# Designed miniproteins, single chains, continued (2), part 76

Each design is a single chain, and the fold is of that chain. pLDDT is the mean over its residues in the fold that is shown.

## One batch from the design tools (miniprotein)

Design m6616
Fold by ESMFold2-Fast:
Structure m6616 (fold): chain A 99 residues (1-99)
Amino acid sequence: HMLTLEELEKAVQAAVDALTFYAARLIAEGKSLEEVKEEVERRMRVFANTLLDRVPPELQEKARELVEKAYETALKRIDELGKLSPEEVRRRVAEAAAR
């Protein structure tokens, strides 16, 4: 099944949200921001490779652009999480997991 533009945009947004939550969990566990960014980069690379295999040729360039912007967004969110106290990060992770 080849992705439509709408499915592509939704998949990328879901990946950013999932990676942001994963990053928050790692920060709550006491990982350094450098370690968290390395893990998010690794996971984003795996996601991008899997996603691009499902993107039709005419959307390949748009998909790469969306993935790059998504990665930049995830890094900005990680930096903002890194400014919070460990207690606040744990509270946010617990709240998100309860929803």
Scores: mean pLDDT 83

Design m6617
Fold by ESMFold2-Fast:
Structure m6617 (fold): chain A 82 residues (1-82)
Amino acid sequence: MKETLEAAIEALRYAAEQAEKMGDVETANFLREAAEKARKLLENGDYEGAAQVIAEAISRLKKAGKWDLAEETVERIQRLLA
């Protein structure tokens, strides 16, 4: 489980870098905030809280119409799963 959450946090950071390269600073900042929040929860042993933050971040990307970024993030998580 820890490895899965670490992979998901890494995928959110990668998505933030992609958003920034596209000039979408608002989305990049949102994704970095989500990644840091999830990381702190994981450091405290709150695996359920970390998973919830990650799920909400992906859901909000979809709601904002950023489907390609959301899909790439999910695919990266799946490829990095232990």
Scores: mean pLDDT 81

Design m6618
Fold by ESMFold2-Fast:
Structure m6618 (fold): chain A 74 residues (1-74)
Amino acid sequence: MVPEVDGDFDPTASPAEQDRQLLAMLEELVARLPREEAIALLTELVAYYDAHPGAVSPEVRAALREMLARLQAE
């Protein structure tokens, strides 16, 4: 089964609210992963969204880079 994530994702919410919910879900997932796995996941997501810039907002891409930078700095 797919892992459950705390927080309701509302598909009828505004794009900004959907971005916030997506980022909250990713922060929760990253918090539950070992650091090395979290770094690997975020590295792959950053690379994917850099190749597909239309797939998410620039704000989501910036937040993913900041999450990765924080984990790498620890």
Scores: mean pLDDT 73

Design m6619
Fold by ESMFold2-Fast:
Structure m6619 (fold): chain A 93 residues (1-93)
Amino acid sequence: SKEEILKLLNEIEALMEELYKKGLISREELLEIGVTIGMIEIRLGLNLPIKEELLKLAEKLEELAEKLKEKDPEAAKKLKELAEKLREIAEKL
C-alpha cells in the first residue's frame, strides 16, 4: 500500500517534469503539484492520514488534463488515469 502510493507519486513527478520541459505546464503548476506530492510523502512517513491530500492531488491532475486535452491528448489521458488511481487509493483509506 505505501509502496504503491510512492510508486504512483514518482510516476506523477516524472510526468510533471516531462510536461514542464515540453513547455506544456508553467513553473507555478509544477510547483503546486510538487508541494502537494511533498506533503503526501511527509505525512505518509509520519503515518498521518493522507486521504484529503490524495484527493487534492487528483483534482489538480484532472484540471491539468482538461487544460492539455487539445495540446497533448496522450498526456491528458495519462493525467486522468493517474488521478483515477489516486481516487481509488483514497477510497480504500
Scores: mean pLDDT 88

Design m6620
Fold by ESMFold2-Fast:
Structure m6620 (fold): chain A 78 residues (1-78)
Amino acid sequence: GLAEAAAVGAAMARYMREKGIEELTLTYDLSDSEVPFAEAVELARAAARGAEAEDPALEARVEVDEAAKRITVTLRRR
């Protein structure tokens, strides 16, 4: 759920910090997914919030392409 998505985001932020990764971009193609697209968008936003809460130096951006059923999440050092 949303709490698990936020925890995943926080874990990604910790990983980036520990490995010195300055930018990470993840693209999800949900065109064949059983998960409703709107729910997937909310999970992506929860993960983005979790990452920023874990590491305030990170900027998280979520880009939604509803027509393609694609979500892009970018985590970047400010």
Scores: mean pLDDT 84

Design m6621
Fold by ESMFold2-Fast:
Structure m6621 (fold): chain A 94 residues (1-94)
Amino acid sequence: SLLEEQLERQEKNSEKIEEALRYADEAADAIDAADIPAEVKRKLASLLTAAKLALAAGETERAAELLEEAAELAEEAGVEEAARYLREGAEAAR
């Protein structure tokens, strides 16, 4: 039934959202601990906020794109651990 299909889709999306949020939080901790310019930290925080808002709206594909963008910026800034968490979060959101 359509209702059963909708419930199954919601359960799978909830699992993706929870996992992606977990990785985003670990990335945020790594970024906060990093010795990088405050301007870069602000840009990363903005991308993470946008990704979390997309996850809250159930927009998992948009969240994955935002997390990938944040991963590239974190990698350029030398925060390799944060970049790893952000890439894993993006994969989880897909």
Scores: mean pLDDT 84

Design m6622
Fold by ESMFold2-Fast:
Formats: structure tokens, sequence, C-alpha cells
Structure m6622 (fold): chain A 56 residues (1-56)
């Protein structure tokens, strides 16, 4: 998933542009050592989205 697609996806979940950018930036930083197709990468993305949603 590219950055534009990921930002659009995260925003579709009800996150603001600022929240979506924060999620994607953290995902790119923490996910750098992970295979994007791994279960660990999926888990990280879900965790970051859930934390952002709790701030809403």
Amino acid sequence: MNRETLLAFVQSLGLSEEQAEAVVDEWERRGADLDPESEEAERLLRELINRALQTL
C-alpha cells in the first residue's frame, strides 16, 4: 500500500488529515524494519489506527 492509498484508507475510518498523517508517519518509522506483508506489520498498523480513533 502506498502512502496516498494508506492516507485515504485511514481518513475513511473517520480520522482527520492530521491524525492520518501521524498514523502513516509512525507506520513508516516503526514499520521500516518489518515486512509490509507480515502479521507484525498488520498488527502495528491496527494499533496505530486504534490509538488515533481513541483520541476522537
Scores: mean pLDDT 74

Design m6623
Fold by ESMFold2-Fast:
Structure m6623 (fold): chain A 100 residues (1-100)
Amino acid sequence: ARRVEREEEEYVSPLTGKKLTVVATTIREGDKETVVIDIYDEDNRLKARVLAEVEGDKVKVTIYLDPELSEEEQEEIINYVKEYLEEKYPGAEIEITVVR
């Protein structure tokens, strides 16, 4: 059976003071789990999309970043995603690929 769980969180950037809306969707189908994280700015513009594929103790993560983001904003998003996944999958091996 396919199961879908959605979580929404507001994050205030300590760098810019701007509010980001984070939407995490977890899709479970059989033994396969996929997490899609969409990050929106105050104008509801998509700033980042994260695809995390869970396989046993390994999480393969692809982060698609808006190229208009500053290097500091990009680093903040990457760190947020890493911390989120480390909390969701404690002890898992997380591999991150960033696409700009």
Scores: mean pLDDT 83

Design m6624
Fold by ESMFold2-Fast:
Structure m6624 (fold): chain A 65 residues (1-65)
Amino acid sequence: MEYEKRVKEIVEEMEKVFEETVKELGLDPNDPKVQALREKFEYIAYHSGNIEDAKELVRKRVRDA
């Protein structure tokens, strides 16, 4: 129960970083490649040891797209 809440909190922070990075890089948020990154957010959050690692992964994935 608490673990599931923590995963949701990590996903929310990843979503904020995603929106900020997409805007910063001038990417189209409706681009299928950009949208596909969201499909992996729960997986990354579930397997991330901490929120900072999850945020860094989102930044790198968006930049590499």
Scores: mean pLDDT 75

Design m6625
Fold by ESMFold2-Fast:
Structure m6625 (fold): chain A 84 residues (1-84)
Amino acid sequence: SLSPEEQAKQAIELFEKKYENIKKNRDSISDEEYLKQLTDLKEWVENAIEKFKDDKEGVAQLKELLSKITKDINEVKKRIEEER
């Protein structure tokens, strides 16, 4: 069985890969779909921060990823607002 630290590392690697895939697909999807996918990923990352809260290094990496996702969400929300 995987240790909690190994589980956190695997979750972080999976979320980082998912984030890069979402960004890779930006030009092939609508701003609304992009926002939806980023928002779903944000919820997964926030849940992982709570699940792995005792892993200080894992939490730090998840918070860094959360910051990047939140910035991209704010940028696409502004784009959607400007198109109205």
Scores: mean pLDDT 87

Design m6626
Fold by ESMFold2-Fast:
Structure m6626 (fold): chain A 98 residues (1-98)
Amino acid sequence: SAATLARVEKLLADAEAEIRVAEELVEEMRRASPEEFPRLYTAAAIVIAGAEFTLDLVERLAEQLPADVAAAVRARAAALRARLRRVRRELRRLAAEA
């Protein structure tokens, strides 16, 4: 239980850091030249996919936690998924305008 919770906490921190990197890449894309855009888009897409994978692992591990702890973990994961959906939507918008 304690070891699983520690692993979940690390994965949530990793996902938040990945989402922050994706948010920063999207901000760079707003100021990017047409030449820079494809590289930044690819980098953002990779980071987003990594964050999605990390959050899927969090939800799988949450099944092993007590119900109250699992509920708190799932709420945190849901908030991170909402941020990730906003980043993905903005990435798609910027790609459509390029």
Scores: mean pLDDT 90

Design m6627
Fold by ESMFold2-Fast:
Structure m6627 (fold): chain A 98 residues (1-98)
Amino acid sequence: MLSYEELLKLQKKTYEKIKSLGLFSTDDDAERAAGLITTASASKDLNYVKELLQQLVDEGIISQEQADKLFKKLEEMLKQGKSPEERTDAVVDILGSG
């Protein structure tokens, strides 16, 4: 589990990557996505991960298809013992490719 300081650093790094890729039309959407994606990618609770991704869909930031793909990838990476940073990077890459 990441420390609070490591979670904040990961969220900032995720926000900067999302912004550099131009994934969202507004900075507010990019910040919201970075926060929820970082929290989901750092969680081992798959029910909580699903809830956080559904919140992004409900707020109109990502599509349901994107949320479903991200959930499946995060579940697979968690089973493979991938770090929160590796999971966060993979999520952003999936969003950037579709």
Scores: mean pLDDT 84

Design m6628
Fold by ESMFold2-Fast:
Structure m6628 (fold): chain A 79 residues (1-79)
Amino acid sequence: SLVETLRRYAEALAPIDPEVARLLQEMAEAFENKDLEKVKEIARKLLPRLQELYEKHPDDPVVRQAYLLLESLVKVFEL
């Protein structure tokens, strides 16, 4: 599920960026609660931070997958 995927990325990225991990965890909770306004709020904070993380760690597959997932979510849900 999307919620489980976001939580797994949060755990994987916590050692690299605890703030990104926190935002991914909060986004998972917002999706589970069907709070789309909260998802939008979190996406606005998370996307630029994941982009920065990807620029710093371009060869990290988890960083790349998390960034691409969030970019896809922004497009699909018009966040």
Scores: mean pLDDT 86

Design m6629
Fold by ESMFold2-Fast:
Structure m6629 (fold): chain A 98 residues (1-98)
Amino acid sequence: EVYTFDLATTPLEEIEEVIRGKEVEKLTISGFTPEAARELAFRIGVELGPDVKIEVDEETGTVTVEGLSSEEAIVVVKIAEEIAKKYGVRPVVTLELK
């Protein structure tokens, strides 16, 4: 199943309800600046550790994370919302659920 959310307009609670109890095969966040995408990837690595597969495309401002638990995916979305507010960007989150 694939879900897409605009972080500027979607309540975090709604995204958490969709993720809850599910494994996230792929979480993609797009619409960042290169600087914001780098900071997001760094923060995810710090919070979730080195075993998490993180890919950054600075040219498109996209960060992709694979193989997340529901709890890990919620952490990623919360960090993304924080970074989005800091940089004044309006990112889109796409979730691929099992």
Scores: mean pLDDT 84

Design m6630
Fold by ESMFold2-Fast:
Structure m6630 (fold): chain A 93 residues (1-93)
Amino acid sequence: SKASEILQRTADELDALARAAEQAGDSKSAAVAQKASDRLRELAEQGVSAEEAAKALEELKKEVSEADIPEQAKNVLTKILDEAVKELRALAA
């Protein structure tokens, strides 16, 4: 489905971010990005609706904003998730 495509593409972006953070020595930001990626892949496997996926990503955005990681990392992660939420909401009937 289009929702699963968005979730998988966004998870790939988060995986890339996790690798970049790890290479930069920021293991905490890498862990946050990896957990987010894992969650999106889980949602894609479950075949959730676009609306349910968008709600789950909004909750994930809140978790990222409250994480003990650099503000720059929060901004990048939140932007990636926000773009995915916008695409998912556009698919919602």
Scores: mean pLDDT 88

Design m6631
Fold by ESMFold2-Fast:
Structure m6631 (fold): chain A 59 residues (1-59)
Amino acid sequence: SARQQQAIQRLQQLRDQAIADGDYQRARALDNIIRSMQGQVFSDDDLDRLQARIDRWEA
C-alpha cells in the first residue's frame, strides 16, 4: 500500500539519521523493522501503531 511504502521510507530516513548520529543500536532496530515490513503486508491497524512508534522516535 502507499501508506506502507511511506512508512518504510520514513523508517529508512530515521535509520540513516541514526547512523549519522552514531546510534548504531537504533539503526539496527530500525533496519530490522524495515526488513520485516518488506517481507509482509501490514494492516491499517499495524500501520497506525507503527506511525505512533515513529512519532515517538522522532520526538
Scores: mean pLDDT 83

Design m6632
Fold by ESMFold2-Fast:
Structure m6632 (fold): chain A 106 residues (1-106)
Amino acid sequence: MTPKSNEAPSKEEEEHIKMLERLDELLERFRALEKDEELLRLFEQLLSLISEIHTLDPKLAEEFLKRVEQFLEERQANPTTPVEVRKKRLEELIKEAEEALKKLKA
């Protein structure tokens, strides 16, 4: 094998691409579990915030991704959870992500 050593993607670029792929996978998983358009919009907003956090603090973005994965696991384990409870959980995650992003930009 004779690949050029300088054709390897940068670690930062590779990690960001992996993050975007993980966000897309999480969105598809949520779409399979949820039909409520408001919850889908909130989930997309959360993923957008996590993507922005990743450009400033990759470690913090990973912590939020773990919380999103836990939310999806809880949703899958408890399919009868009321929409209002699921909405509140997403709004709490969004609020925490927005506050984290504000601190990173300050």
Scores: mean pLDDT 78

Design m6633
Fold by ESMFold2-Fast:
Structure m6633 (fold): chain A 80 residues (1-80)
Amino acid sequence: SPVDELVAIYREILSQPTREAMAQAINENLDRLNELRSQLSPEEVRELLERILEVAEELSGTSEFAAEYAEVLRLKLEER
Protein backbone atom coordinates (compact mmCIF):
# COMPACT_ATOMS: atom_id res chain seq x y z
CA SER A 1 0.00 0.00 0.00
CA PRO A 2 1.31 3.51 -0.81
CA VAL A 3 -0.06 4.65 2.58
CA ASP A 4 1.91 1.94 4.46
CA GLU A 5 5.15 2.88 2.65
CA LEU A 6 4.59 6.62 3.26
CA VAL A 7 3.95 6.02 6.99
CA ALA A 8 7.23 4.03 7.20
CA ILE A 9 9.16 6.85 5.44
CA TYR A 10 7.64 9.55 7.69
CA ARG A 11 8.46 7.44 10.77
CA GLU A 12 12.11 7.32 9.59
CA ILE A 13 12.17 11.10 9.01
CA LEU A 14 10.53 11.98 12.35
CA SER A 15 12.85 9.56 14.24
CA GLN A 16 15.99 11.52 13.23
CA PRO A 17 17.84 13.11 16.19
CA THR A 18 18.51 16.52 14.54
CA ARG A 19 16.92 18.86 11.99
CA GLU A 20 20.00 18.31 9.76
CA ALA A 21 19.47 14.51 9.87
CA MET A 22 15.75 15.00 9.17
CA ALA A 23 16.56 17.22 6.15
CA GLN A 24 18.95 14.51 4.88
CA ALA A 25 16.27 11.80 5.32
CA ILE A 26 13.70 13.97 3.49
CA ASN A 27 16.18 14.64 0.64
CA GLU A 28 16.99 10.90 0.30
CA ASN A 29 13.26 10.03 0.15
CA LEU A 30 11.95 13.07 -1.78
CA ASP A 31 11.38 11.37 -5.18
CA ARG A 32 9.65 8.38 -3.55
CA LEU A 33 7.50 10.63 -1.32
CA ASN A 34 6.35 12.62 -4.37
CA GLU A 35 5.62 9.43 -6.38
CA LEU A 36 3.63 7.80 -3.56
CA ARG A 37 1.69 10.97 -2.62
CA SER A 38 0.62 11.45 -6.28
CA GLN A 39 -1.03 7.98 -6.17
CA LEU A 40 -3.28 8.71 -3.16
CA SER A 41 -7.05 9.19 -3.27
CA PRO A 42 -8.58 11.79 -0.90
CA GLU A 43 -9.60 8.93 1.44
CA GLU A 44 -6.01 7.57 1.46
CA VAL A 45 -4.66 11.09 2.15
CA ARG A 46 -6.89 11.26 5.25
CA GLU A 47 -5.73 7.77 6.36
CA LEU A 48 -2.10 8.86 5.83
CA LEU A 49 -2.53 12.06 7.90
CA GLU A 50 -4.20 10.12 10.75
CA ARG A 51 -1.45 7.47 10.81
CA ILE A 52 1.39 10.03 10.60
CA LEU A 53 -0.26 11.98 13.45
CA GLU A 54 -0.10 8.84 15.62
CA VAL A 55 3.62 8.45 14.76
CA ALA A 56 4.35 12.16 15.42
CA GLU A 57 2.54 12.02 18.80
CA GLU A 58 4.49 8.84 19.73
CA LEU A 59 7.80 10.59 18.91
CA SER A 60 6.84 14.04 20.33
CA GLY A 61 8.42 13.14 23.72
CA THR A 62 11.90 12.94 22.10
CA SER A 63 11.53 15.38 19.16
CA GLU A 64 10.32 19.00 19.17
CA PHE A 65 9.96 18.71 15.36
CA ALA A 66 7.61 15.72 15.75
CA ALA A 67 5.55 17.74 18.28
CA GLU A 68 5.32 20.71 15.84
CA TYR A 69 4.36 18.38 12.97
CA ALA A 70 1.64 16.72 15.10
CA GLU A 71 0.05 20.16 15.65
CA VAL A 72 0.06 20.88 11.87
CA LEU A 73 -1.48 17.45 11.16
CA ARG A 74 -4.24 17.99 13.76
CA LEU A 75 -5.19 21.26 12.00
CA LYS A 76 -5.27 19.55 8.57
CA LEU A 77 -7.49 16.74 9.89
CA GLU A 78 -9.95 19.23 11.46
CA GLU A 79 -10.26 21.00 8.05
CA ARG A 80 -11.57 17.69 6.50
Scores: mean pLDDT 81

Design m6634
Fold by ESMFold2-Fast:
Structure m6634 (fold): chain A 85 residues (1-85)
Amino acid sequence: SMKKAEEEFLKLLGETVELMEEAYKKSEEGTDTEELMEKAIEKAKEMLKHAEKHLTPEQAAQAQKVLDDTKEAAKKLKSETEKKK
């Protein structure tokens, strides 16, 4: 069912965004965010894999962009943490 595949995609997208928002909040508080960003990247990878198997090429391209953006965000947060060492 296409509707169920779209619901799963939106759920994985929401989980990825929620993990990223938590990581940004924890980063402002001076907490290490490496584990949270790793979880966000894993959720984004799961979302991409789901989209490639069950959704349109356009949705798969959107999922790839979310994964790429999540990896860049993780790299920036890691850089900010390294400046404190």
Scores: mean pLDDT 81

Design m6635
Fold by ESMFold2-Fast:
Structure m6635 (fold): chain A 58 residues (1-58)
Amino acid sequence: GAVDDILLGQKLMKDGHEDLKKGVESGDAALLAKGIGLILSGIGYLYEGSVKLGIPAP
Protein backbone atom coordinates (compact mmCIF):
# COMPACT_ATOMS: atom_id res chain seq x y z
CA GLY A 1 0.00 0.00 0.00
CA ALA A 2 0.93 3.68 -0.19
CA VAL A 3 2.06 3.90 3.46
CA ASP A 4 4.22 0.78 3.04
CA ASP A 5 5.86 2.35 -0.04
CA ILE A 6 6.67 5.54 1.94
CA LEU A 7 8.07 3.57 4.90
CA LEU A 8 10.14 1.38 2.56
CA GLY A 9 11.39 4.48 0.73
CA GLN A 10 12.56 6.03 4.02
CA LYS A 11 14.29 2.78 5.03
CA LEU A 12 16.04 2.43 1.65
CA MET A 13 17.31 6.03 1.80
CA LYS A 14 18.67 5.47 5.32
CA ASP A 15 20.32 2.14 4.37
CA GLY A 16 21.70 3.70 1.18
CA HIS A 17 23.20 6.64 3.09
CA GLU A 18 24.91 4.23 5.52
CA ASP A 19 26.31 2.08 2.67
CA LEU A 20 27.46 5.19 0.76
CA LYS A 21 29.28 6.51 3.85
CA LYS A 22 30.98 3.14 4.49
CA GLY A 23 31.92 2.86 0.80
CA VAL A 24 33.55 6.30 0.82
CA GLU A 25 35.42 5.54 4.07
CA SER A 26 36.67 2.11 2.83
CA GLY A 27 37.08 2.88 -0.89
CA ASP A 28 34.65 0.04 -1.73
CA ALA A 29 33.23 0.84 -5.18
CA ALA A 30 30.60 -1.94 -4.91
CA LEU A 31 29.33 -0.50 -1.60
CA LEU A 32 29.24 3.01 -3.13
CA ALA A 33 27.19 1.70 -6.07
CA LYS A 34 24.86 -0.18 -3.68
CA GLY A 35 24.37 2.95 -1.55
CA ILE A 36 23.52 5.10 -4.58
CA GLY A 37 21.13 2.42 -5.89
CA LEU A 38 19.32 2.18 -2.55
CA ILE A 39 18.92 5.98 -2.34
CA LEU A 40 17.48 6.13 -5.88
CA SER A 41 15.13 3.21 -5.12
CA GLY A 42 14.05 4.94 -1.90
CA ILE A 43 13.21 8.15 -3.79
CA GLY A 44 11.19 6.05 -6.27
CA TYR A 45 9.17 4.39 -3.50
CA LEU A 46 8.52 7.76 -1.80
CA TYR A 47 7.26 9.14 -5.14
CA GLU A 48 5.01 6.11 -5.83
CA GLY A 49 3.64 6.22 -2.27
CA SER A 50 2.82 9.93 -2.59
CA VAL A 51 1.04 9.33 -5.94
CA LYS A 52 -1.04 6.48 -4.42
CA LEU A 53 -2.09 8.80 -1.56
CA GLY A 54 -3.08 11.59 -3.99
CA ILE A 55 -0.41 13.92 -2.58
CA PRO A 56 1.00 16.27 -5.27
CA ALA A 57 4.51 15.27 -6.30
CA PRO A 58 7.19 17.97 -5.70
Scores: mean pLDDT 81

Design m6636
Fold by ESMFold2-Fast:
Structure m6636 (fold): chain A 88 residues (1-88)
Amino acid sequence: KETIERLKKEAEEFDEKSKQYENGANAYKKIIDDLKTALERAKTQPNAEELIKKYEEGIKQAEDNYNRFKTLADEYKKKAEELKKQIE
């Protein structure tokens, strides 16, 4: 037998995890924005082909991490909401 109090605590822990992953996703979004700004500047420079490739790869990696963290944040939020529904 699970108590309502136990389920409430578990839902709160899932909400906290969701919040942490959302903050992580936002950090990667900032990195993406900074890299995109740097990429745009690099495109105006002569002989910046290698630097452009490096920024494009960095953006790709940051976008992959952003999507991963965002997916985890959504999953934990859904788990928290499902537990809250069960508690009523």
Scores: mean pLDDT 85

Design m6637
Fold by ESMFold2-Fast:
Structure m6637 (fold): chain A 113 residues (1-113)
Amino acid sequence: DALRAQAEALRKEAEQLKKEYDDLVNKALEALEEAKRLDGSLGGGLKKSLEDFNKKVTEEFDKLMAEGDAKREDPEEALKLYQEAIEKIKEGTEFAKNILEAAKALIEQAKKE
């Protein structure tokens, strides 16, 4: 019961972090579109990097969450899988945050030129 409660808590944390990650990716994509609107040569490489990385992170996260859900009757294994999902989404969040800051820098540079 204690391990099951811990696994359910990690599952909820993973879902919340995924929502925060998705919002951050959307903000980064919007900032890259703004940079491109100001200068059509800007942000293409960063957009591709973000899209490729987001696809990988989302596929790995979804797989780990599904495997964790399938292991609910084995709470120790479910807990490990949800923890791996959390680590994947944290990695994704740092990457998306870095892309967003780079996009904001491109916007400011374009506005000054």
Scores: mean pLDDT 86

Design m6638
Fold by ESMFold2-Fast:
Structure m6638 (fold): chain A 79 residues (1-79)
Amino acid sequence: MAAEAIERVRRAAREFVEALREALASGDWAPLEEAGRRLEAVAREAFELVKDDPEALAELLAVLAELQAEVRRLVEEAA
């Protein structure tokens, strides 16, 4: 179901952001690399499920846009 796939992306995105915070604070990049791989896999699966559904695709793109904004904010704060 598309909603389940998008929720998996939301969870993986939260895990990625937490791993990024830890990497920026500790210098341990291994959890971030693992979280990034998981996020890529679930996002690819979600895209295949929603690509022909404009409403679900818009929701997926909004989740990814929110992730991009949070990543940018954290990196800028660390610089």
Scores: mean pLDDT 85

Design m6639
Fold by ESMFold2-Fast:
Structure m6639 (fold): chain A 70 residues (1-70)
Amino acid sequence: MSLSEALRTLVSLSEEERAAVEAAARAVKDETDPARVYELVRQALLAAGIPEEKADAAALVIAHEVARSA
């Protein structure tokens, strides 16, 4: 999945799915390793019942933001 595809997927999230993504992003705010951020966000969203495609998209975008901040 490209970053552009991931961003497009994120605009289609329901309110509940968006809340789960925001909670996952807050939970990993102190993580500096993008690979770990990707795994933690993906696992948290899948555990919350978010579909794999949306979980992968959110994890990729959040990991990319962590990489940019380093």
Scores: mean pLDDT 80

Design m6640
Fold by ESMFold2-Fast:
Structure m6640 (fold): chain A 74 residues (1-74)
Amino acid sequence: EEFERDVLDALMEIMAAILTKSKNPEARKLAQEALDYLSRGERVKALEKLIEAFKVDGDEKGAETARRMLEEVR
């Protein structure tokens, strides 16, 4: 349980960190919003922002991964 939660949180943080280095300013803004939600323990909102950031960045695989993580959290 905690192990799975720690892995999910770490993956979300890594994904958001990668997106904060995107060439797209909107993707960077959404990734920062996701990090802010994650820092507050709001995983669902963080994942929603990550999905939006990946879509804006054109990374459909990233968006699909974030959607699968959202299913795991709910």
Scores: mean pLDDT 80

Design m6641
Fold by ESMFold2-Fast:
Structure m6641 (fold): chain A 81 residues (1-81)
Amino acid sequence: VDKKVLDREVNEAMARIATEVLTIGLPEEAKKKIKEESEPIIKRTRDEGLPSSEALKKIQEIAAKVLEENGDYKKAKEILE
């Protein structure tokens, strides 16, 4: 019965950890923007049961977009690989 609740909690935790790892060593402004734009995706793991693997892909796309907007095209490409 509580398996779906546990799965959602694990998926949310994994998405949050992935967001923290992806933002290590980035400037504070980029880190803040990536975290703010990733929060709706992280919430979807809890509210909609979005799988952690799909959430990670969406978070990587957000991080790449933020890095491209900041002119860091090389890091953006590395995240999407």
Scores: mean pLDDT 77

Design m6642
Fold by ESMFold2-Fast:
Structure m6642 (fold): chain A 97 residues (1-97)
Amino acid sequence: MEAAEEAERKGAEAAKAAVKGAKPENAAKAAGAAIGVAGAAYGAALAARKGDKEAAEREAEVAERAAEAAAEAGGTEEAKKAAEEAAEGAREAARAA
């Protein structure tokens, strides 16, 4: 399912952007947020591949919140854009479930 693959990819990009954008004093917070967004995106993709629409919608909601945290921790326009794309990817995976 292409939507599930995109959700995973976009989640990983949001994670990278958050870590890359973070100031040294925020590195640990950015790393935690990066793990969160990548994990939630993976969860949404897994649920979508199984056709579990309820689980995919729940995981997409978690991914949207994790993406917001990653964008905030990264503090750059690139991190914000990557987070928005990750949230959209998770929503598309839920719609495809």
Scores: mean pLDDT 78

Design m6643
Fold by ESMFold2-Fast:
Structure m6643 (fold): chain A 62 residues (1-62)
Amino acid sequence: MEAAERAAKEARERGERGGVEAAERSGLQSMAIQGRDDPAAAEEAAKAAGEAGREVALKHGG
């Protein structure tokens, strides 16, 4: 099962990357809706999406 562990780790990193890109897109829309957010808020959203992507990869397999 060592190969499975490596594959899981690789999938998590790829999922995290995809989550960041998705969060950036969502962050732009959120900034428009809220009026004007700081870049820090968008970065926090990106991190949250990255973590969610990691959880999805673990649960469903990316």
Scores: mean pLDDT 58

Design m6644
Fold by ESMFold2-Fast:
Structure m6644 (fold): chain A 89 residues (1-89)
Amino acid sequence: LPPIKIPESWSEALKKLAERVQLMFEWAVEKGYLSEEQAEEILKKLEEATKQKTEEDAISLLYEVSAFIVNLLSKEEQLELDKYLEEKL
């Protein structure tokens, strides 16, 4: 998967959120929790987030993607994701 280019103008907090959400997406694809269709839709939303004029709108899209991925997972799978993110961040 090609990495999403994070805007240089974004705050450090927003850049960290985008990095976290990208890692969540990559993990979900690697584990096979996303269909090809779902992966394409998430990639489009991540690209849309980078095109937003306000950080608030970008944050909203990133949280929407995060919530979508988390809602696909069992409690045990959510704990695996949390461990993966702790190791990578």
Scores: mean pLDDT 81

Design m6645
Fold by ESMFold2-Fast:
Order: sequence, then C-alpha cells, then structure tokens
Structure m6645 (fold): chain A 85 residues (1-85)
Amino acid sequence: MPDKETLEEIKKHLERAIQALEEGRWDEAVQHATRAAGLADKAGLSEVSRYAIEAAMLAKEGDPSLREQAIENLKKALEILDSLE
C-alpha cells in the first residue's frame, strides 16, 4: 500500500482538478489531474492513474461539452483511492 501521505497528496490533486473543472479553469484542471496521475503511477495505482490521465486529456481540449466526462473520470479515481484508505 502507498503511505497515507502519498494517498492524501493524490486525493488533494484530484479534488483540486474537479474544483477547477467546475469553475471552468481548464489549465489548472490539467495541471492537477496530470500531477495526480503521475503520483498514482509512481505509487503503483494504475487504475487511479488511468482515470486521472483521461480526465487531463479531456480537460486539455478546453471544451465545456467534455467537462462532465472529465469530472466523472476524476470521481472514479477518488472512489478507488478512498477504497484504499
């Protein structure tokens, strides 16, 4: 299991990415989702990383029609992460 500090850092970036998307701040959402994906990948959390990178790719397009899909991917990453605590 990754340590609690690593899980907390990933969770914070996922939560910040969701907030940024809800507020239409696509660049911040990409940065936070990408950071969460990188941390998750390094921690061996492949599924969390996959959902986070998918959200980052959707957010990078800056298309409001993709916002719900990006948020859904981040929420799935959070659900997996929360199941590990």
Scores: mean pLDDT 86

Design m6646
Fold by ESMFold2-Fast:
Structure m6646 (fold): chain A 79 residues (1-79)
Amino acid sequence: MVPKFEIKKLLFENEYGKLYEVKVEGVNSTMYLLTEDDISDWPFALSKNLAIAGVGPNGKAELLVAKPGKISEFLKEYD
């Protein structure tokens, strides 16, 4: 289940999709949303193409919720 979140800004885009900075309800760390779709019309919507990553204790991006496939490759490049 995806927690409620608010889109803050677009950070990065490439052939895998777009990476957004998001605020996730109940989470104090910076979180990121990766999607292949434009999300301006559905900031709180649950998407089957949704992936959320956060900053772990070591300061690196870590996946919290991910679609299998290219997401790990994309986030490793961004990390």
Scores: mean pLDDT 53

Design m6647
Fold by ESMFold2-Fast:
Structure m6647 (fold): chain A 77 residues (1-77)
Amino acid sequence: MEVPKVAVSEEEIEAARRYFAAATAAAPEAARPHVAAAGEHTLRMMEALNAGDFEAAQEHAAKAEAHLKKAVEAIAA
């Protein structure tokens, strides 16, 4: 049986999905769309890493970081 060498396990991806769903639901309304977008980009980053697409992974990581900064700014406002 071929065991693919993956950067992130399926269990870690599922845990991240559940975490960001809960974090989005718990976030203040002003921050909620940014938390949701950060979660979406984090999951796409993990999928890109597993596919060996490191350029796409870096792009999604940068977008996730940008949305997290906007979420913090929305909470601080």
Scores: mean pLDDT 80

Design m6648
Fold by ESMFold2-Fast:
Structure m6648 (fold): chain A 90 residues (1-90)
Amino acid sequence: SELDAALEEAKALLEELAKKEPELKGIADHWIENLDYLLAEEDEEKRLEGLKGVAETLRKLAEIAKDEEIKARLEALAERLERLAKEMEE
């Protein structure tokens, strides 16, 4: 699904962030673990709540990331996840 693809992309982007900016590895690894739980979650309400949390975290990471390409990708993905969350609420 588009949602699962977006969550997998978030995981890959966080792995890339952790590799390029080791000071952010702890927070990136924590959210990669949360993404694995979210990808396995079958409860739609819990998936929606988790999705909102991921989007908020990606926006916060975009503010502190130093790599301009990763920053732009974090912002774009956060916007995409926010759109998907809004569609799930409708």
Scores: mean pLDDT 84

Design m6649
Fold by ESMFold2-Fast:
Structure m6649 (fold): chain A 100 residues (1-100)
Amino acid sequence: MLQQIQNQNAAIVAAVRQADFAAVQPAVVRGYQPIVRQTQDATLQANVDAIRNATTHDALVAAVQAFGATTVQIAQQNPSLQQFIYDQQQATYAAVQAAA
C-alpha cells in the first residue's frame, strides 16, 4: 500500500508540472482538503496553504511535493488511513488531469 501511495504522489507531481497553473492550483487544493480534514495534521494544512498561496508554477510543484512527502509519513504511522489517502490521491490525480 505505501508503494502505491508513493507512486500516486509521483504521478500527481508529474501531472501538476504539465498542467495549466490557474486550472490545476484549485483542483489540487480541492483534492487534498479531505486528507487534511481526516488527518487534522498541521503540516498538511501548511502545505495546502502553500499550494493556495503559490504565485509561480515552481512554488506550486514544491508545495505539492511537500504535501506528498508528509502523506507518506502519515500513512507509514497510520496504516488504517492508507486506503483513504490512496483513494483521495486517485481522485486528486483525476481532477488534475481534467484541469490539464
Scores: mean pLDDT 86

